Designed miniproteins, single chains, continued (2). Designs and how they scored, part 100

Each design is a single chain, and the fold is of that chain. pLDDT is the mean over its residues in the fold that is shown.

## One batch from the design tools (miniprotein)

Design m7468
Fold by ESMFold2-Fast:
Structure m7468 (fold): chain A 65 residues (1-65)
Amino acid sequence: METVDRLFDELASLPEEKQLEVLKKMKESWEGFSKINPEAKEGFQAFLDELAKRYPKIKELIEKL
């Protein structure tokens, strides 16, 4: 939990351009992973939902994915 909170804080401190870049790279990684582990798709969506809930500003960037 502490590690996830730190990751959220670091992501939120980045400029919007860098936030979007990181989210796109994460999406690519999860898309590759979901081909060999279908449950990975649910995990990534849960991560995005929690991130959007804590940081409404990032929700707009998630919608651009």
Scores: mean pLDDT 74

Design m7469
Fold by ESMFold2-Fast:
Structure m7469 (fold): chain A 77 residues (1-77)
Amino acid sequence: MVEIPEELEDRSEEIIEAARRVRETRTEEDAMALLEVIAKSKPSTLALIALREVLELFPDNERIRRNAEKLIRHHLA
């Protein structure tokens, strides 16, 4: 079943800014905040790129990996 949401905003600017913050601080807290923004955003290639970048920055963080994998599955579905 395929459904297109009407009001899932394109939060590309927020994703870019949150990703920039993650690169600067490199904290789990900021990475989780970025994942929250992506979860509430319209599925996009930009969101997938940001998810991949977070995984590269935090390869040893199981919490980030679990949440990012769930979001990747949701965005690719």
Scores: mean pLDDT 75

Design m7470
Fold by ESMFold2-Fast:
Structure m7470 (fold): chain A 68 residues (1-68)
Amino acid sequence: PVPPILLELAARAPDGVTAFVLLNTPVDRLFSLDREQVEALLRALGLPEERIEPLADTILAIIEEAKA
């Protein structure tokens, strides 16, 4: 199960990959992710390198909003 706040933030996501990561990562794991771990997750999903850094920035910003 995903907390309602993460569903709301995923709905605001700029693309489906960001939404997929937010909805399919366990909450405790999601809130403990650092930049390197987010980038590794995006690489594991097969994203091209030029998409990884900007999407990692977006995902980390959303995680910080969810923590507030």
Scores: mean pLDDT 69

Design m7471
Fold by ESMFold2-Fast:
Structure m7471 (fold): chain A 71 residues (1-71)
Amino acid sequence: SSLLEQGKRAVDNLLRGLMDQVKQGQLSEEEAKKLLVSAIQQWSDRHNVPQGVRDQLLEYAEKKFEELMKK
């Protein structure tokens, strides 16, 4: 699998946990967004992800988060 595909799966797994915490009132939406961005940057550093792919992962995560928050 490509780094982008692996990163998207990592984002999906992270979003599942963060959304559960927001739903339970343990995190605000703002706190969840900060944790999401931080975790993606940390994952990208561990996997030596190029900046272009990092930018794509951050955009993917932001769009996915907004979609989940609409529901």
Scores: mean pLDDT 85

Design m7472
Fold by ESMFold2-Fast:
Structure m7472 (fold): chain A 71 residues (1-71)
Amino acid sequence: LRETLLRVMPPGEARRITREVRERVKAARSEDEVVALAGEVARRLMTEYGASPATATAAAREVLEEGLRHL
């Protein structure tokens, strides 16, 4: 995830968002919560950081894979 975020934001921001996502993944109790988080991350990257759909999709996939591993 951090490497994907570094394509559209500075290292400090990428580290903060990666940490935020990791904590939210750990707090997730269902697959639906993980899917919602992945969708939120993709939207934030596109709307706040100008990420391409490809970059946003890659980040969302990484959030899904990591989150589902913890459920």
Scores: mean pLDDT 82

Design m7473
Fold by ESMFold2-Fast:
Structure m7473 (fold): chain A 79 residues (1-79)
Amino acid sequence: GAEEYRKIAEATLRVLDPANDGKLNPALRELLDFLQIPAVPELEDPEALIEAVAERLQAQPELLEPLSQLLLDLAERGL
């Protein structure tokens, strides 16, 4: 359900933005581009960012496996 996608979004964002300071770093921008979410100033709010990612994954669950591959790629690149 929606809560499961929210937990996935929170876990993903915790890895890519451990400071949770609302700053869109390069890894977060690449995540948003991958999910086709526009990087707008409103997404500098951590709560809005979690909701946007969760809603995108819930709408298209087939993105979960490619998302895992993106996270591995970002980690290998030191992002």
Scores: mean pLDDT 77

Design m7474
Fold by ESMFold2-Fast:
Structure m7474 (fold): chain A 84 residues (1-84)
Amino acid sequence: SEEEFDRILDETIPSDIVTDEELKAFLKKYFNLTDEQAEAELGYAGGPGPDRLGNFFKNVFGIDVGKEIPRETFRRIIRPLLEA
């Protein structure tokens, strides 16, 4: 539900700009993944290095978010895709 998404977002992504560690925490909680599973998903879809977050969104969601993704942009774009 949108309320469950928003609760998990609030618990895992408190920063105004989504960090790599916060995205990993979100994936763990939302999809009930282990640390190793969440790291593998980010590594597989995002690859190594500082552009990993942007590459992950492009490869998984087909969305080019640039170098930084604001928390409210994450909510606006990703929530409809996961709750569809």
Scores: mean pLDDT 75

Design m7475
Fold by ESMFold2-Fast:
Structure m7475 (fold): chain A 64 residues (1-64)
Amino acid sequence: MDATYQETKITAQTILGLDDEQAEQVAELVVEAGRRLAALPADEDARHAVGSELLKEINKIVEK
């Protein structure tokens, strides 16, 4: 079990008021983005791209 997943899920529920299903989706996206960042050899442009994609996906879940 990934600590980042659990912490992100709890934060999404507490800060954004999301239900369990939405919070789980947000936590999965954050963990996936973190794994992608860890695999990248370059930080600047690639990190910004991953962060932008993550924010857009989270917004789609929250806006539903």
Scores: mean pLDDT 73

Design m7476
Fold by ESMFold2-Fast:
Structure m7476 (fold): chain A 90 residues (1-90)
Amino acid sequence: SKEEKLEELIKEVEKTLSEEVYRLIVRTTYALTEAKTEEELKLILKNTFEELKKLPKEDQKKALEILIKVAEILERKDAVEFFKEELKKV
């Protein structure tokens, strides 16, 4: 299920990445699951990107790679494309 895939991915992030990256991923994942409108989605992506920019570049790349997988599991195509474009700029 989508829930099982997200749980396994988040557990791996908790064990392997920094607490700051883990918190960003968990918060963004929750926000993406709750978003009901395109306006909410755009705000989530904007807020996630602003927090992402505060991280070291190495952590930005790792966070973006995980967020792409999260967005793919949640079938949020616009979020997948957004995170892939931002990953190219890191």
Scores: mean pLDDT 86

Design m7477
Fold by ESMFold2-Fast:
Structure m7477 (fold): chain A 74 residues (1-74)
Amino acid sequence: DIDEGVKEVFLATSLSVLKNNFQNASDEVKREMIRDIVERGLRAGLSLKTIEDELLKTLDDDVKELAKKVIEEM
């Protein structure tokens, strides 16, 4: 059970800021940024699946692949 509005606003805002910082970042930095947002989402009480679904919905294809790999390693 999730508060859909809270989840959407929180993740969308966080991912928007993250995405802007991705444009010129190295893959290593992108990976750390993804790890940070996943950990923050988990601390906020979101499930790993919910975080993954929102990441895949919001991020570009190359970043989606990186996000999947980071989540797999967690």
Scores: mean pLDDT 69

Design m7478
Fold by ESMFold2-Fast:
Formats: sequence, structure tokens, C-alpha cells
Structure m7478 (fold): chain A 79 residues (1-79)
Amino acid sequence: LEEEAFRAALELVTRETAEAEERFLRLARELAKQMKPEQFARYEAEYRALFGKEQTDEEKARLAMYRAVVEEYRKLQAE
């Protein structure tokens, strides 16, 4: 499930259309809604581990997805 979402996000992140950006944010929000606290902690750890070490477009897309999911999770907790 998570790997399928990351593969979809990679395809969307390489696009420059407004529709692709909205779909990427919807994927991040969908993952955030289903996320348990321990999964959130893992995503934060993955974001920190990959930040500044990303070398490939795939790694950059994963970093962007980890960041977006973490941000959407925080927004949901604030509601």
C-alpha cells in the first residue's frame, strides 16, 4: 500500500501540471488520515535520514512525499 502510493507520487512529482500537484497532495492527505502515531514517527525518521542525502529523482520524490505526509498529519492533528 505505502509503496504503491510512493510509486504514484514519483510519477506525479515529475509532472508540472496543477492536476498532478493536487493528486500528489491528495495522496499525502490520504496516507496521513490512515497513519498511526508509530507510522508518523517512522515517516519523520525517514525524512530526516534522507534529507540532504538524496541523490536520485526517486529519492527526491520519496523525500517530498515523506515531508508532505508529515505536514498533512500535523494539520489533521490540529483539527
Scores: mean pLDDT 72

Design m7479
Fold by ESMFold2-Fast:
Structure m7479 (fold): chain A 73 residues (1-73)
Amino acid sequence: MEEIRKAVEEALKLVDEGKYDEAWKLADSMSLPAKIAAYTAIAKALRERGELEKAQEFFDKAVEYTKQLVKEQ
């Protein structure tokens, strides 16, 4: 629980600094639940800032990892 919150907070700080590649690396190094949460939070933050293309990239990754976690039949 705390790990996911810390992961999201750190990833959002990297996005705020424009360090998208570092945010990708950080999120990708986390456990599946934390990774999904981080990618989703980054996508939402980017969308709110109007960076729609970057937001879509992170959102697509969050969806793929969610499918892996839940093994949707």
Scores: mean pLDDT 75

Design m7480
Fold by ESMFold2-Fast:
Structure m7480 (fold): chain A 62 residues (1-62)
Amino acid sequence: SSLEQQADQLEQRATQLRQQSDQLRQESQRTGDMSLYREAEILDGMADLLLAMADWLRRIAQ
């Protein structure tokens, strides 16, 4: 269904954001730059929201 396709797209975007977050955390640990750690936290928060939306769409698609 279109809802399942939208959920798939949100999950793919969330995966990308988590990968970016992981890279920023690694860079923050290497350099000591805490601004990168804060950016990673924002990306994780956005990914969590997208996954929550995807889960909701999958539930109503059933």
Scores: mean pLDDT 89

Design m7481
Fold by ESMFold2-Fast:
Structure m7481 (fold): chain A 93 residues (1-93)
Amino acid sequence: SREELRALIEELLAAHARRLDVTLSPEARAALVDFVTDLALRHPELQNRAYLGALVRELLELRRERRPLPDSLIRGLQLSPAEVARLEAILAE
């Protein structure tokens, strides 16, 4: 369900943020959880702990290093320009 998927993403975000020493505002955290949840619902292949964990870790590493989204990730997840702009805005906070 959306609620179970959201709860898993929140758990993975908390675990990887702690490991990477990345701090998100409550607003950025909520926005990132919503973004990844909607993405995983569009890409059912992401609906497993290992793949979601890898995605969340990569996004947090991009934030930590202040790097833009790589083209491989944009293509792999089929992100629209609007989704790229939204995700980059979330990660810049």
Scores: mean pLDDT 86

Design m7482
Fold by ESMFold2-Fast:
Structure m7482 (fold): chain A 64 residues (1-64)
Amino acid sequence: MEEELKDEAVELYRKAIEAVQAGRFDEAGRLLAESQRLIATLSPEGQEEVRKKMAELEKEAAEA
């Protein structure tokens, strides 16, 4: 269950990055809010794992 929530939070964050790149800032904000809501339901360890994944995605997006 928690693994599924972590995967969903990361996927929502990836979609938020794609929305920002497409200029869809309102959609990006909504996706980020949903991702953060899911993260808040995770254990502290799960939250840290998701934050690491998000940082990797941000770095990749900045290079693209």
Scores: mean pLDDT 79

Design m7483
Fold by ESMFold2-Fast:
Structure m7483 (fold): chain A 68 residues (1-68)
Amino acid sequence: GKELAELFGIAQDIVLAAREALPDGSLEEKLAFIDEQVATLTDLSEEERRLIRGWARVLLESDETYKK
């Protein structure tokens, strides 16, 4: 639904944050950062956090260069 677009936006923001926080970090370190960031979103349901984590992982693993 339309609400899923907001969750996807959060996933994109977390991936961007991981790349900015760990520019020289490995893929594994960035994935760990994403997992920790998603875990802090306790106001969201477990299902919503799972969706965000899944999308963030796919985005990061695709290793797409973000634009400034």
Scores: mean pLDDT 74

Design m7484
Fold by ESMFold2-Fast:
Structure m7484 (fold): chain A 79 residues (1-79)
Amino acid sequence: MVEEEIEKYIEKLKEAIKNEDVEELEKLAKEAREKAEEYKKKGEMEAAIEFDIIEGMARIAIGVQKIIEENEKKRLEEE
């Protein structure tokens, strides 16, 4: 069950990165953080670590996309 849940989040993360979907990445980062906290409170540290990794990857992807979007915005505002 937990393994299947982690795998589903990883697949969603891969798709969101592929689609450059910042909103989905932000949603996944938030959900992964919540899952990590839940598993940590339950003493399931391996699951908590996996969700911490998913959150970290989503946040990195968000950061990259925000930089791209900010550069595009500056180009448009050059008017």
Scores: mean pLDDT 79

Design m7485
Fold by ESMFold2-Fast:
Structure m7485 (fold): chain A 95 residues (1-95)
Amino acid sequence: SLEKQQKLEEIRTATLSPEDEEFLEKVLATTSLEEFKKLFLQLPHEPTLGQKKALLVAADKFDNEDLKEALENYLTSEDPTEKQKAAEKILELLS
């Protein structure tokens, strides 16, 4: 949807704080889905724009279309129920 694409563009163009850059570096250093899962589980309930950007970069790194879709849904969903279902799907894919 147009709204989803606008939210994704906002995330992708976000300026990173030093803390967000540190998180992105940790995400880029992951060599397995298991390592990425550990980082995902450590995220706060409301991630920063920089943390959201790092997650989208991770989806591209693993070249997994299902993971990319689940992450995009998680990061752009405003409904708590839809966001929770997307989070559960991400964890399933990272198993």
Scores: mean pLDDT 80

Design m7486
Fold by ESMFold2-Fast:
Structure m7486 (fold): chain A 114 residues (1-114)
Amino acid sequence: TAAALSAAGAALNAAGAAALDAGDLAAAIANYTAAIAAYTAALAASTDAALAAALLTNLATTLLNLGVAHLLASDYAAAIAAFTDAIALATAASDAALLALAKKALALAKTLAA
């Protein structure tokens, strides 16, 4: 179900955050990538507008976190891609705070890549 996929995405995102806090960048990237896949599947399966809106915000947040993990790993191209996707999803979610954070993160990643 869309709700079960959403719950799986949330658990994987939390596991990614825990790995990031522990400095395990490989585990953080793997868990955030899996969370994005679960949330994307949940969004495709969703017939509820409120759940779809929440999933857009959760996807944008997880992409921002994935970008941060890639920045810390010095994978600047992957970080730029993740932040660019986070901007698109934050815009779709109408989340001005996430959009501002993703734009600042993208600018930093581009500076470090130069």
Scores: mean pLDDT 88

Design m7487
Fold by ESMFold2-Fast:
Formats: C-alpha cells, structure tokens, sequence
Structure m7487 (fold): chain A 75 residues (1-75)
C-alpha cells in the first residue's frame, strides 16, 4: 500500500491536531503535538523523525518516515 503525498500531508496534519495516525504503528506516539518541536535527543527513537538533520522532531521528518514506510510496504 503506497500513500500519495496528499495522504501523507493529511496524516501529518491529523497527528499535529492530536488525532490517531495508525499508519505509523509503533511510531504513532512520537507523531503527537506534545512531541513535535522537541530535540530528538530527549525522545527515545525520535532520531527516525529527524531526517533533515536539524535535531528537532518536525512535520517534514514525519512525512519522510511515512513515505519510507509506504515505499517499503509496496516492495
């Protein structure tokens, strides 16, 4: 199952609103409004959401993670 960019954007927007995002599975707790903007060093496993290397959990990192998982599921 491959998610489109529009679907990924919608899932990230939902996570920022505090809505459940089951597509992230075990990483869903890391994609919450409470965790966004925190340094990755303060949250275990959060380095996977720092794909641009800024040291902060942000929406771009979450989008990249969902995209990577969607691509793996399609393989």
Amino acid sequence: MVLSDAEIDALVAAALRGEPVPELGEYEPLATPEVFGRPVSEVPGAALFDVDGDGVIDAAGVRAMIRARSAEAAA
Scores: mean pLDDT 66

Design m7488
Fold by ESMFold2-Fast:
Structure m7488 (fold): chain A 122 residues (1-122)
Amino acid sequence: MSPLERVIEELEELAKREKDPEIREKLEEVIRLLRKAAAGEASVEEVIEAIELLKEIVERVKETHPERTPYVVSLALDAALALVKLFKHPEVIEAAKEFAEFVKPIVPDIAESYLKEIEELE
C-alpha cells in the first residue's frame, strides 16, 4: 500500500467516527481530493486545497477535541508529505512547509522531522 493510500484509509475511518458535521464534511472533501491525487487526476490547485482543508480540520479539532489533536495532526502531516512526494511541485512543497510550521507548536518533534524530509525533496 502506498503512503497516500494508507493515509486515505485512516482518514476514511476517522470520518466514519466523526460526530462534528463540519469536521466530517472537511474530512470527506480531503478524502475526495486525495483519491483524485492518488489517481493522477488532481491539479496542483486541488492538492493545495487539500492541504488547506487539513489545516482547517486541525484548527477545528484543536478547539472541539484537543485530546485527539496530536493524532489528527500526525495523520494530516503524513497526507501532506505523501502529496509532496507525489507532486514535487514548488507550490505544493511551500503549502506543506507552511502546514508543518503551523502544527509545530502542537507536535514540535514530528513537525521538525517532516520539515527536514520536505526540504530534502527540494
Scores: mean pLDDT 84

Design m7489
Fold by ESMFold2-Fast:
Structure m7489 (fold): chain A 94 residues (1-94)
Amino acid sequence: SLLKRIEELLEEAEREMRENPVPASEEEQEEYRQRARELESLATLPVLPPDVQELLRRLADLLRWAAENGVTSEKLREALRLLEEFLRRLALGE
């Protein structure tokens, strides 16, 4: 499923950032902090399924960690993109 693919990307992103860290720009770090706050707020909405809420919290935690450690990953950015598209489709009733 799409959620499972996002989960796998998050696990790969975390591993990649810990084992082969790539520096994040100050702009990327601030974007990650902002996105983490937004996702944490979304995760509290009862309209979202529990598995989606858990995924949002996990992604928010990873984004905050990445920003605090000044690291980034292409897989982290891909997971964000896929999740945003998934949420857009949910909002449209798709």
Scores: mean pLDDT 85

Design m7490
Fold by ESMFold2-Fast:
Structure m7490 (fold): chain A 68 residues (1-68)
Amino acid sequence: SMDERLKRLRDRGERLAEELRSQGRDDLADGVLAATDELIAAVKAGLISVDEAEDQLDHIERTARRRL
């Protein structure tokens, strides 16, 4: 269901933020959490699909890890 996928998206963002904080990058962790919340809100508002939100989180993850 969409709700299960959105929960998974949130869990992914929180896990990535925890990893980034463990690397001393609170700035990146805060950014990832904010971006994840915006993606979830956009899906709920019907602005993007859940597939598009998952793809955007993949890009956010790659970008954040690159900045470590």
Scores: mean pLDDT 89

Design m7491
Fold by ESMFold2-Fast:
Structure m7491 (fold): chain A 87 residues (1-87)
Amino acid sequence: MSPMEKLLAKIEEEHKKMLEELEKLIAQGYSLDEIKEKINERTKELKEEVEKLAEELGLSPADKASLLAIVDMAKKELIEYAEKQIK
């Protein structure tokens, strides 16, 4: 597995875990604002970890930027999902 593929797999796994946690928070009656805060915290931590691992694995600046953009897209999808479930 290439370094890029390994980091993509990590982002996908963390996104899946965040979605499962999000569904539990919605079921428990957390507010949209509380859920958005948790999404922001988790994605910030993931973004920092991905940036560190990309540097350690010697990825190009372009590849690193692509991975960070994928984390930002995952964050947007989680927020949109929460907004759709909570009116």
Scores: mean pLDDT 84

Design m7492
Fold by ESMFold2-Fast:
Structure m7492 (fold): chain A 123 residues (1-123)
Amino acid sequence: SVTANENLLISVLSSALKIDLEKDLPADKVQELVSHLLDLISAINNRDEEAANKALDSLLSLLGAPKGLEKRLRTILKMALTARAKIDLSTLKPIDFKSAFDIVSNITGEDLVAELKKRILSL
């Protein structure tokens, strides 16, 4: 069954990446992606660095992420953990993802949204 948090994350991520996750991907791949993202969000909220890195490793494996994408996503994770970020799923908006992606893209000189969209659509 799809939870309210899973539905909200699907909607927000679809809007942030400008894709339709439920139409563009098989249902099992949507559930796998969302499950790993929820694990990552939970680990960040609990400030559990070990669990956060495990969840990110699962996402990177799912996405077939090259070293450059891994480095960018690890940078975002380290920033979130260092800032003691708390991600409230009930208030999460597409602009929150865009702001995070824009910050890292400005640091790395690469379009992180375009790379994530490409990798997710290849699932």
Scores: mean pLDDT 76

Design m7493
Fold by ESMFold2-Fast:
Structure m7493 (fold): chain A 56 residues (1-56)
Amino acid sequence: MLTPEEREAMLKLAREYGLVEVARLLEEGYSIDEIISKTGDGGTVFALYDEALKSL
């Protein structure tokens, strides 16, 4: 389950990288699996999550 801290870290990075759709879905409270399903880009979403974890 994505924690609030992990979600905020991912959101910050998504905004910084201009990943507008990913940022919107994170703001709306969707899970990583739902974001991957909606965007079709699991590689980018998982890379963003990994980078977010390193920032915490």
Scores: mean pLDDT 84

Design m7494
Fold by ESMFold2-Fast:
Structure m7494 (fold): chain A 82 residues (1-82)
Amino acid sequence: GEEKARKYAEEALRYAKEGDGEKAVKKLEEGIRAAEESGDPGLQMAAGVGALALGVSKTVGESDAKAAEMGARALLEGIEGA
């Protein structure tokens, strides 16, 4: 669960840096799902903060690439704290 969530979050950051917002969001959503499906409460919390960061960034008008970057960073920080 954790390794897959981390890998997808890192891929999301890479696509976001390349300006591929569509792929970045898709990889972040896969990372969030992997963390939620882990059954680990710490990883499930990390998934929640990643999803919140993505949603808030999109709501305030950030690009998909920037929103995915913010979500992926939040997910990765949550995983490190789990």
Scores: mean pLDDT 82

Design m7495
Fold by ESMFold2-Fast:
Formats: structure tokens, C-alpha cells, sequence
Structure m7495 (fold): chain A 68 residues (1-68)
């Protein structure tokens, strides 16, 4: 469902930021790969506003990874 997909994406975002705080580069890369894999399904099932929010959070994680 869209709700289950949004919950999964939200958990991945939170886990990604936690990995960045721990300086766990390997885990942060894994989370980014999983979010990239989910992107087409997010675009199909979620509102444009929700999709834009997840895209913004993923961009934030990529910037954090570049600084680690």
C-alpha cells in the first residue's frame, strides 16, 4: 500500500541520517541504494509533494556522504 511504502521510505531516511551521525559510510551507501531502487514506486504511489520531500531528504543524505 501507499502507506506501507511511505513508512518504509521514512524508516530508510531515519536510518540513513543515523548512519551519517555514526559515520557509517557503508550503511549510508546501502540506504541510498535502497532509496534509489524505491524511487520509481514512490513516484507511482505517493503524491507529488511526498515524492519531492523524499527527494529532498535523499539529496541531504548524499551531501552528508560527500562530507564523510
Amino acid sequence: SAAELADEATRLILEGYEAAERRDVARLREILERMEALAPELAKQLSPAQVAQFQDWVAGMRRLLARL
Scores: mean pLDDT 87

Design m7496
Fold by ESMFold2-Fast:
Structure m7496 (fold): chain A 67 residues (1-67)
Amino acid sequence: NLSEIASVLVTLAEKAPELSEEQLQRVIDALGEVTGVPASVLRELVRKIQTEKLSVEEVKKMLAEKL
C-alpha cells in the first residue's frame, strides 16, 4: 500500500541523521525487496524528504506518480 510505504519512508528520513549511510542503505534495500519499488527510487525519496520535510501525503503522491 502506497500510504504504508510513504509513512515508513517519512519515518526513515526522520531517523536518517542517527543512522550510518550503510545502515540507511540496508533498510532501503529491504524496503525495495518487500515493496517491489527500486531501491534507487526509495533512496532519492528519502533524500528529498530530508531536504524538503515532505509529509506522508506528499510522499504518497510522488510514489503514485513513479509507479
Scores: mean pLDDT 79

Design m7497
Fold by ESMFold2-Fast:
Structure m7497 (fold): chain A 66 residues (1-66)
Amino acid sequence: PPQPDPALTPEQQAAILEVQRLGVEIRRNGDEEVLARLAAYAEAHPDASIDEVIAAVRAIAEEHAA
């Protein structure tokens, strides 16, 4: 299993673990739309910071749940 980078802040480490948990949940639910939106974000922002990626994953998941 992937481990968080020890150079990351505790907040960033917690956010990465939360994103990993969300990824498992999305796969379990078979939510192809959320996965497609995440892939589109990654393609559009290949140089995005880890904070931006975490924020995007949460925003897309929340928007789809609303």
Scores: mean pLDDT 69

Design m7498
Fold by ESMFold2-Fast:
Order: C-alpha cells, then sequence, then structure tokens
Structure m7498 (fold): chain A 85 residues (1-85)
C-alpha cells in the first residue's frame, strides 16, 4: 500500500486536529450568506486590480471607489447577517 506522508508541507487542519472540532452543523442559509460575502470580496479585489491600471482617469478612479464602497457596505451587511444567525 502507498504510505501517506504529509510531513507538515500540505497538512489539512481538519484532518490533523482532534477530529471533533467541527461538529456543530451550520444552516444552509448561514453558508449561503458566507458565500455571498466571499463573492463580494472577490468582486472588490477585481475592482482594486482595475484601479491599479496605469491608464485610469480620475473619473474612472472615482467610479471604481464608489463601487468598492458599495461592495464594502454589502459585505458588512452580509457579515452582520452571519453574526446574527
Amino acid sequence: MKPMRVRGAALTDTSVTAGTAEEVPLSEESLADLEAAVALGERAAELAMERGRPSLSEEELEEIERKLAAMRAEAEAALAALRAA
């Protein structure tokens, strides 16, 4: 049989921990809210990368900053919903 040896290079915490660390089930609603927050973060990262483009005008930067502010508000609302659940 093939020996399984991770040696700490690519250990998964869930496979290394005591084995009962994650026994509290989350509702599917809470997971959906978490996924929405992650998606907002990814969109904000894409806008931040676009903001770094050397050809952006001042008006384009203001538009990107407005979108980032709106996404931040949505992410905070999603995190508040997760905390309230």
Scores: mean pLDDT 61

Design m7499
Fold by ESMFold2-Fast:
Structure m7499 (fold): chain A 106 residues (1-106)
Amino acid sequence: SKLYREAQAIFSVALIMLEKGIITEEEMREASLRTGEKAFEYGVKAGEALEAGKEEEALEYFKKMLEEVKKGEELPEELKKLLEIRWLMTLKKKPEEARELYEKLL
C-alpha cells in the first residue's frame, strides 16, 4: 500500500529526530495520525537533510510536513497501531505494551 509506505517513511524520520532531541513526543504523535502527498515529500526532504547532518534544514522540512499532515488523510487504525508498536519497541522499550497492541491486529 502506498499509504503504508508513506506513513512508515514519515514515522522513521520523526523517530530519528525525536531520539536526537530535535522534536517533541507530541510532534511525533501528530506525524503518526495522518498523511498526504505533500507531507510525504517534506518528510523525504527532512530525512535527506538529516542524513546530510543538516539538522536545522531537517527541522524546517519537518515543520512543513506537520502542516500538510493536518490537511491530510487519517491513517487506518491498524496502521496507527503498528506505528505505536514501533514507538514502544524502539524508543520506549515497552515490549509488553507492544505485544498487546500486536495481538489486537491478529
Scores: mean pLDDT 76

Design m7500
Fold by ESMFold2-Fast:
Structure m7500 (fold): chain A 68 residues (1-68)
Amino acid sequence: AVPLSEEDKKRLEIFEKLLQIKNEELAQKIVQLLALGAEDEKIFEILELELEGKNEEALELADKLLEE
């Protein structure tokens, strides 16, 4: 087995959390943020908001990061 780097482990955790959300719009925006090189910390904040049921706050944060 190929050992995972610390960065790869964080990305795997992000991916696992993405599979738990049901909001396709938010999931697509998170994938776009990852492609743009957004900080893992920001992605985790968005995912935690969504998983806590703060869907509007999660979308707002994702939109703000995409506009930068």
Scores: mean pLDDT 76

Design m7501
Fold by ESMFold2-Fast:
Structure m7501 (fold): chain A 68 residues (1-68)
Amino acid sequence: ADPEEIDVEVELALLEIKASVARINKDYETAAQYYEEAARLAEKHGLTSDAERFRQAAEDARKQYEKA
Protein backbone atom coordinates (compact mmCIF):
# COMPACT_ATOMS: atom_id res chain seq x y z
CA ALA A 1 0.00 0.00 0.00
CA ASP A 2 1.11 3.56 -0.65
CA PRO A 3 2.11 5.55 2.46
CA GLU A 4 -1.20 5.90 4.30
CA GLU A 5 0.27 8.49 6.69
CA ILE A 6 0.90 10.87 3.78
CA ASP A 7 -2.63 10.22 2.48
CA VAL A 8 -4.20 11.22 5.82
CA GLU A 9 -2.05 14.35 6.13
CA VAL A 10 -2.92 15.36 2.55
CA GLU A 11 -6.65 14.86 3.19
CA LEU A 12 -6.45 16.97 6.37
CA ALA A 13 -4.54 19.70 4.51
CA LEU A 14 -7.13 19.73 1.71
CA LEU A 15 -10.01 20.00 4.19
CA GLU A 16 -8.23 22.89 5.94
CA ILE A 17 -7.68 24.64 2.60
CA LYS A 18 -11.36 24.17 1.68
CA ALA A 19 -12.39 25.60 5.06
CA SER A 20 -10.08 28.59 4.54
CA VAL A 21 -11.53 29.24 1.06
CA ALA A 22 -15.05 29.11 2.52
CA ARG A 23 -14.02 31.66 5.18
CA ILE A 24 -12.61 33.99 2.50
CA ASN A 25 -16.04 33.81 0.85
CA LYS A 26 -17.71 34.56 4.23
CA ASP A 27 -19.31 31.10 4.10
CA TYR A 28 -18.64 30.28 7.75
CA GLU A 29 -21.24 27.50 7.77
CA THR A 30 -19.36 25.57 5.06
CA ALA A 31 -16.04 26.36 6.77
CA ALA A 32 -17.38 24.85 10.03
CA GLN A 33 -18.44 21.70 8.14
CA TYR A 34 -14.97 21.20 6.63
CA TYR A 35 -13.31 21.75 10.02
CA GLU A 36 -15.67 19.16 11.56
CA GLU A 37 -14.76 16.65 8.85
CA ALA A 38 -11.05 17.32 9.43
CA ALA A 39 -11.52 16.84 13.19
CA ARG A 40 -13.27 13.49 12.70
CA LEU A 41 -10.64 12.29 10.23
CA ALA A 42 -7.81 13.33 12.58
CA GLU A 43 -9.48 11.60 15.56
CA LYS A 44 -10.04 8.41 13.53
CA HIS A 45 -6.30 8.26 12.80
CA GLY A 46 -5.18 9.03 16.38
CA LEU A 47 -4.18 12.66 15.73
CA THR A 48 -5.83 13.92 18.91
CA SER A 49 -4.12 17.34 19.00
CA ASP A 50 -5.09 18.04 15.38
CA ALA A 51 -8.65 16.88 16.08
CA GLU A 52 -8.97 19.33 18.99
CA ARG A 53 -7.54 22.17 16.90
CA PHE A 54 -10.00 21.51 14.08
CA ARG A 55 -12.93 21.27 16.50
CA GLN A 56 -11.99 24.66 17.96
CA ALA A 57 -11.77 26.08 14.42
CA ALA A 58 -15.23 24.68 13.65
CA GLU A 59 -16.64 26.27 16.82
CA ASP A 60 -15.05 29.61 15.92
CA ALA A 61 -16.55 29.44 12.42
CA ARG A 62 -19.97 28.66 13.90
CA LYS A 63 -19.72 31.71 16.18
CA GLN A 64 -19.00 33.83 13.10
CA TYR A 65 -21.99 32.27 11.32
CA GLU A 66 -24.31 33.00 14.28
CA LYS A 67 -23.13 36.63 14.35
CA ALA A 68 -23.55 37.12 10.60
Scores: mean pLDDT 79

Design m7502
Fold by ESMFold2-Fast:
Structure m7502 (fold): chain A 82 residues (1-82)
Amino acid sequence: SKIEEAEELIKKKEYEKALELLKPLLDDKDEDVVRKTMLLIEEIAKEKPELTKPFLEEQLKKTKNEVAKKGLQIILEKLKEL
């Protein structure tokens, strides 16, 4: 699955590739996929906040899924604490 591929990329510290793979999953019809995607993006944000912040800002403008939008906003707020 794309989630498993993203997890492998994160383990290899290939965060930019992981974020690109996770982008289309933000608008997935399966809420469990969206939830897992948010958790992986949060993990990347903890390791590379400077890389993740512009990604979150861009996706927040583009994402149609309300659950994903809320998750992205929470991660952006948490980045101030990292």
Scores: mean pLDDT 83

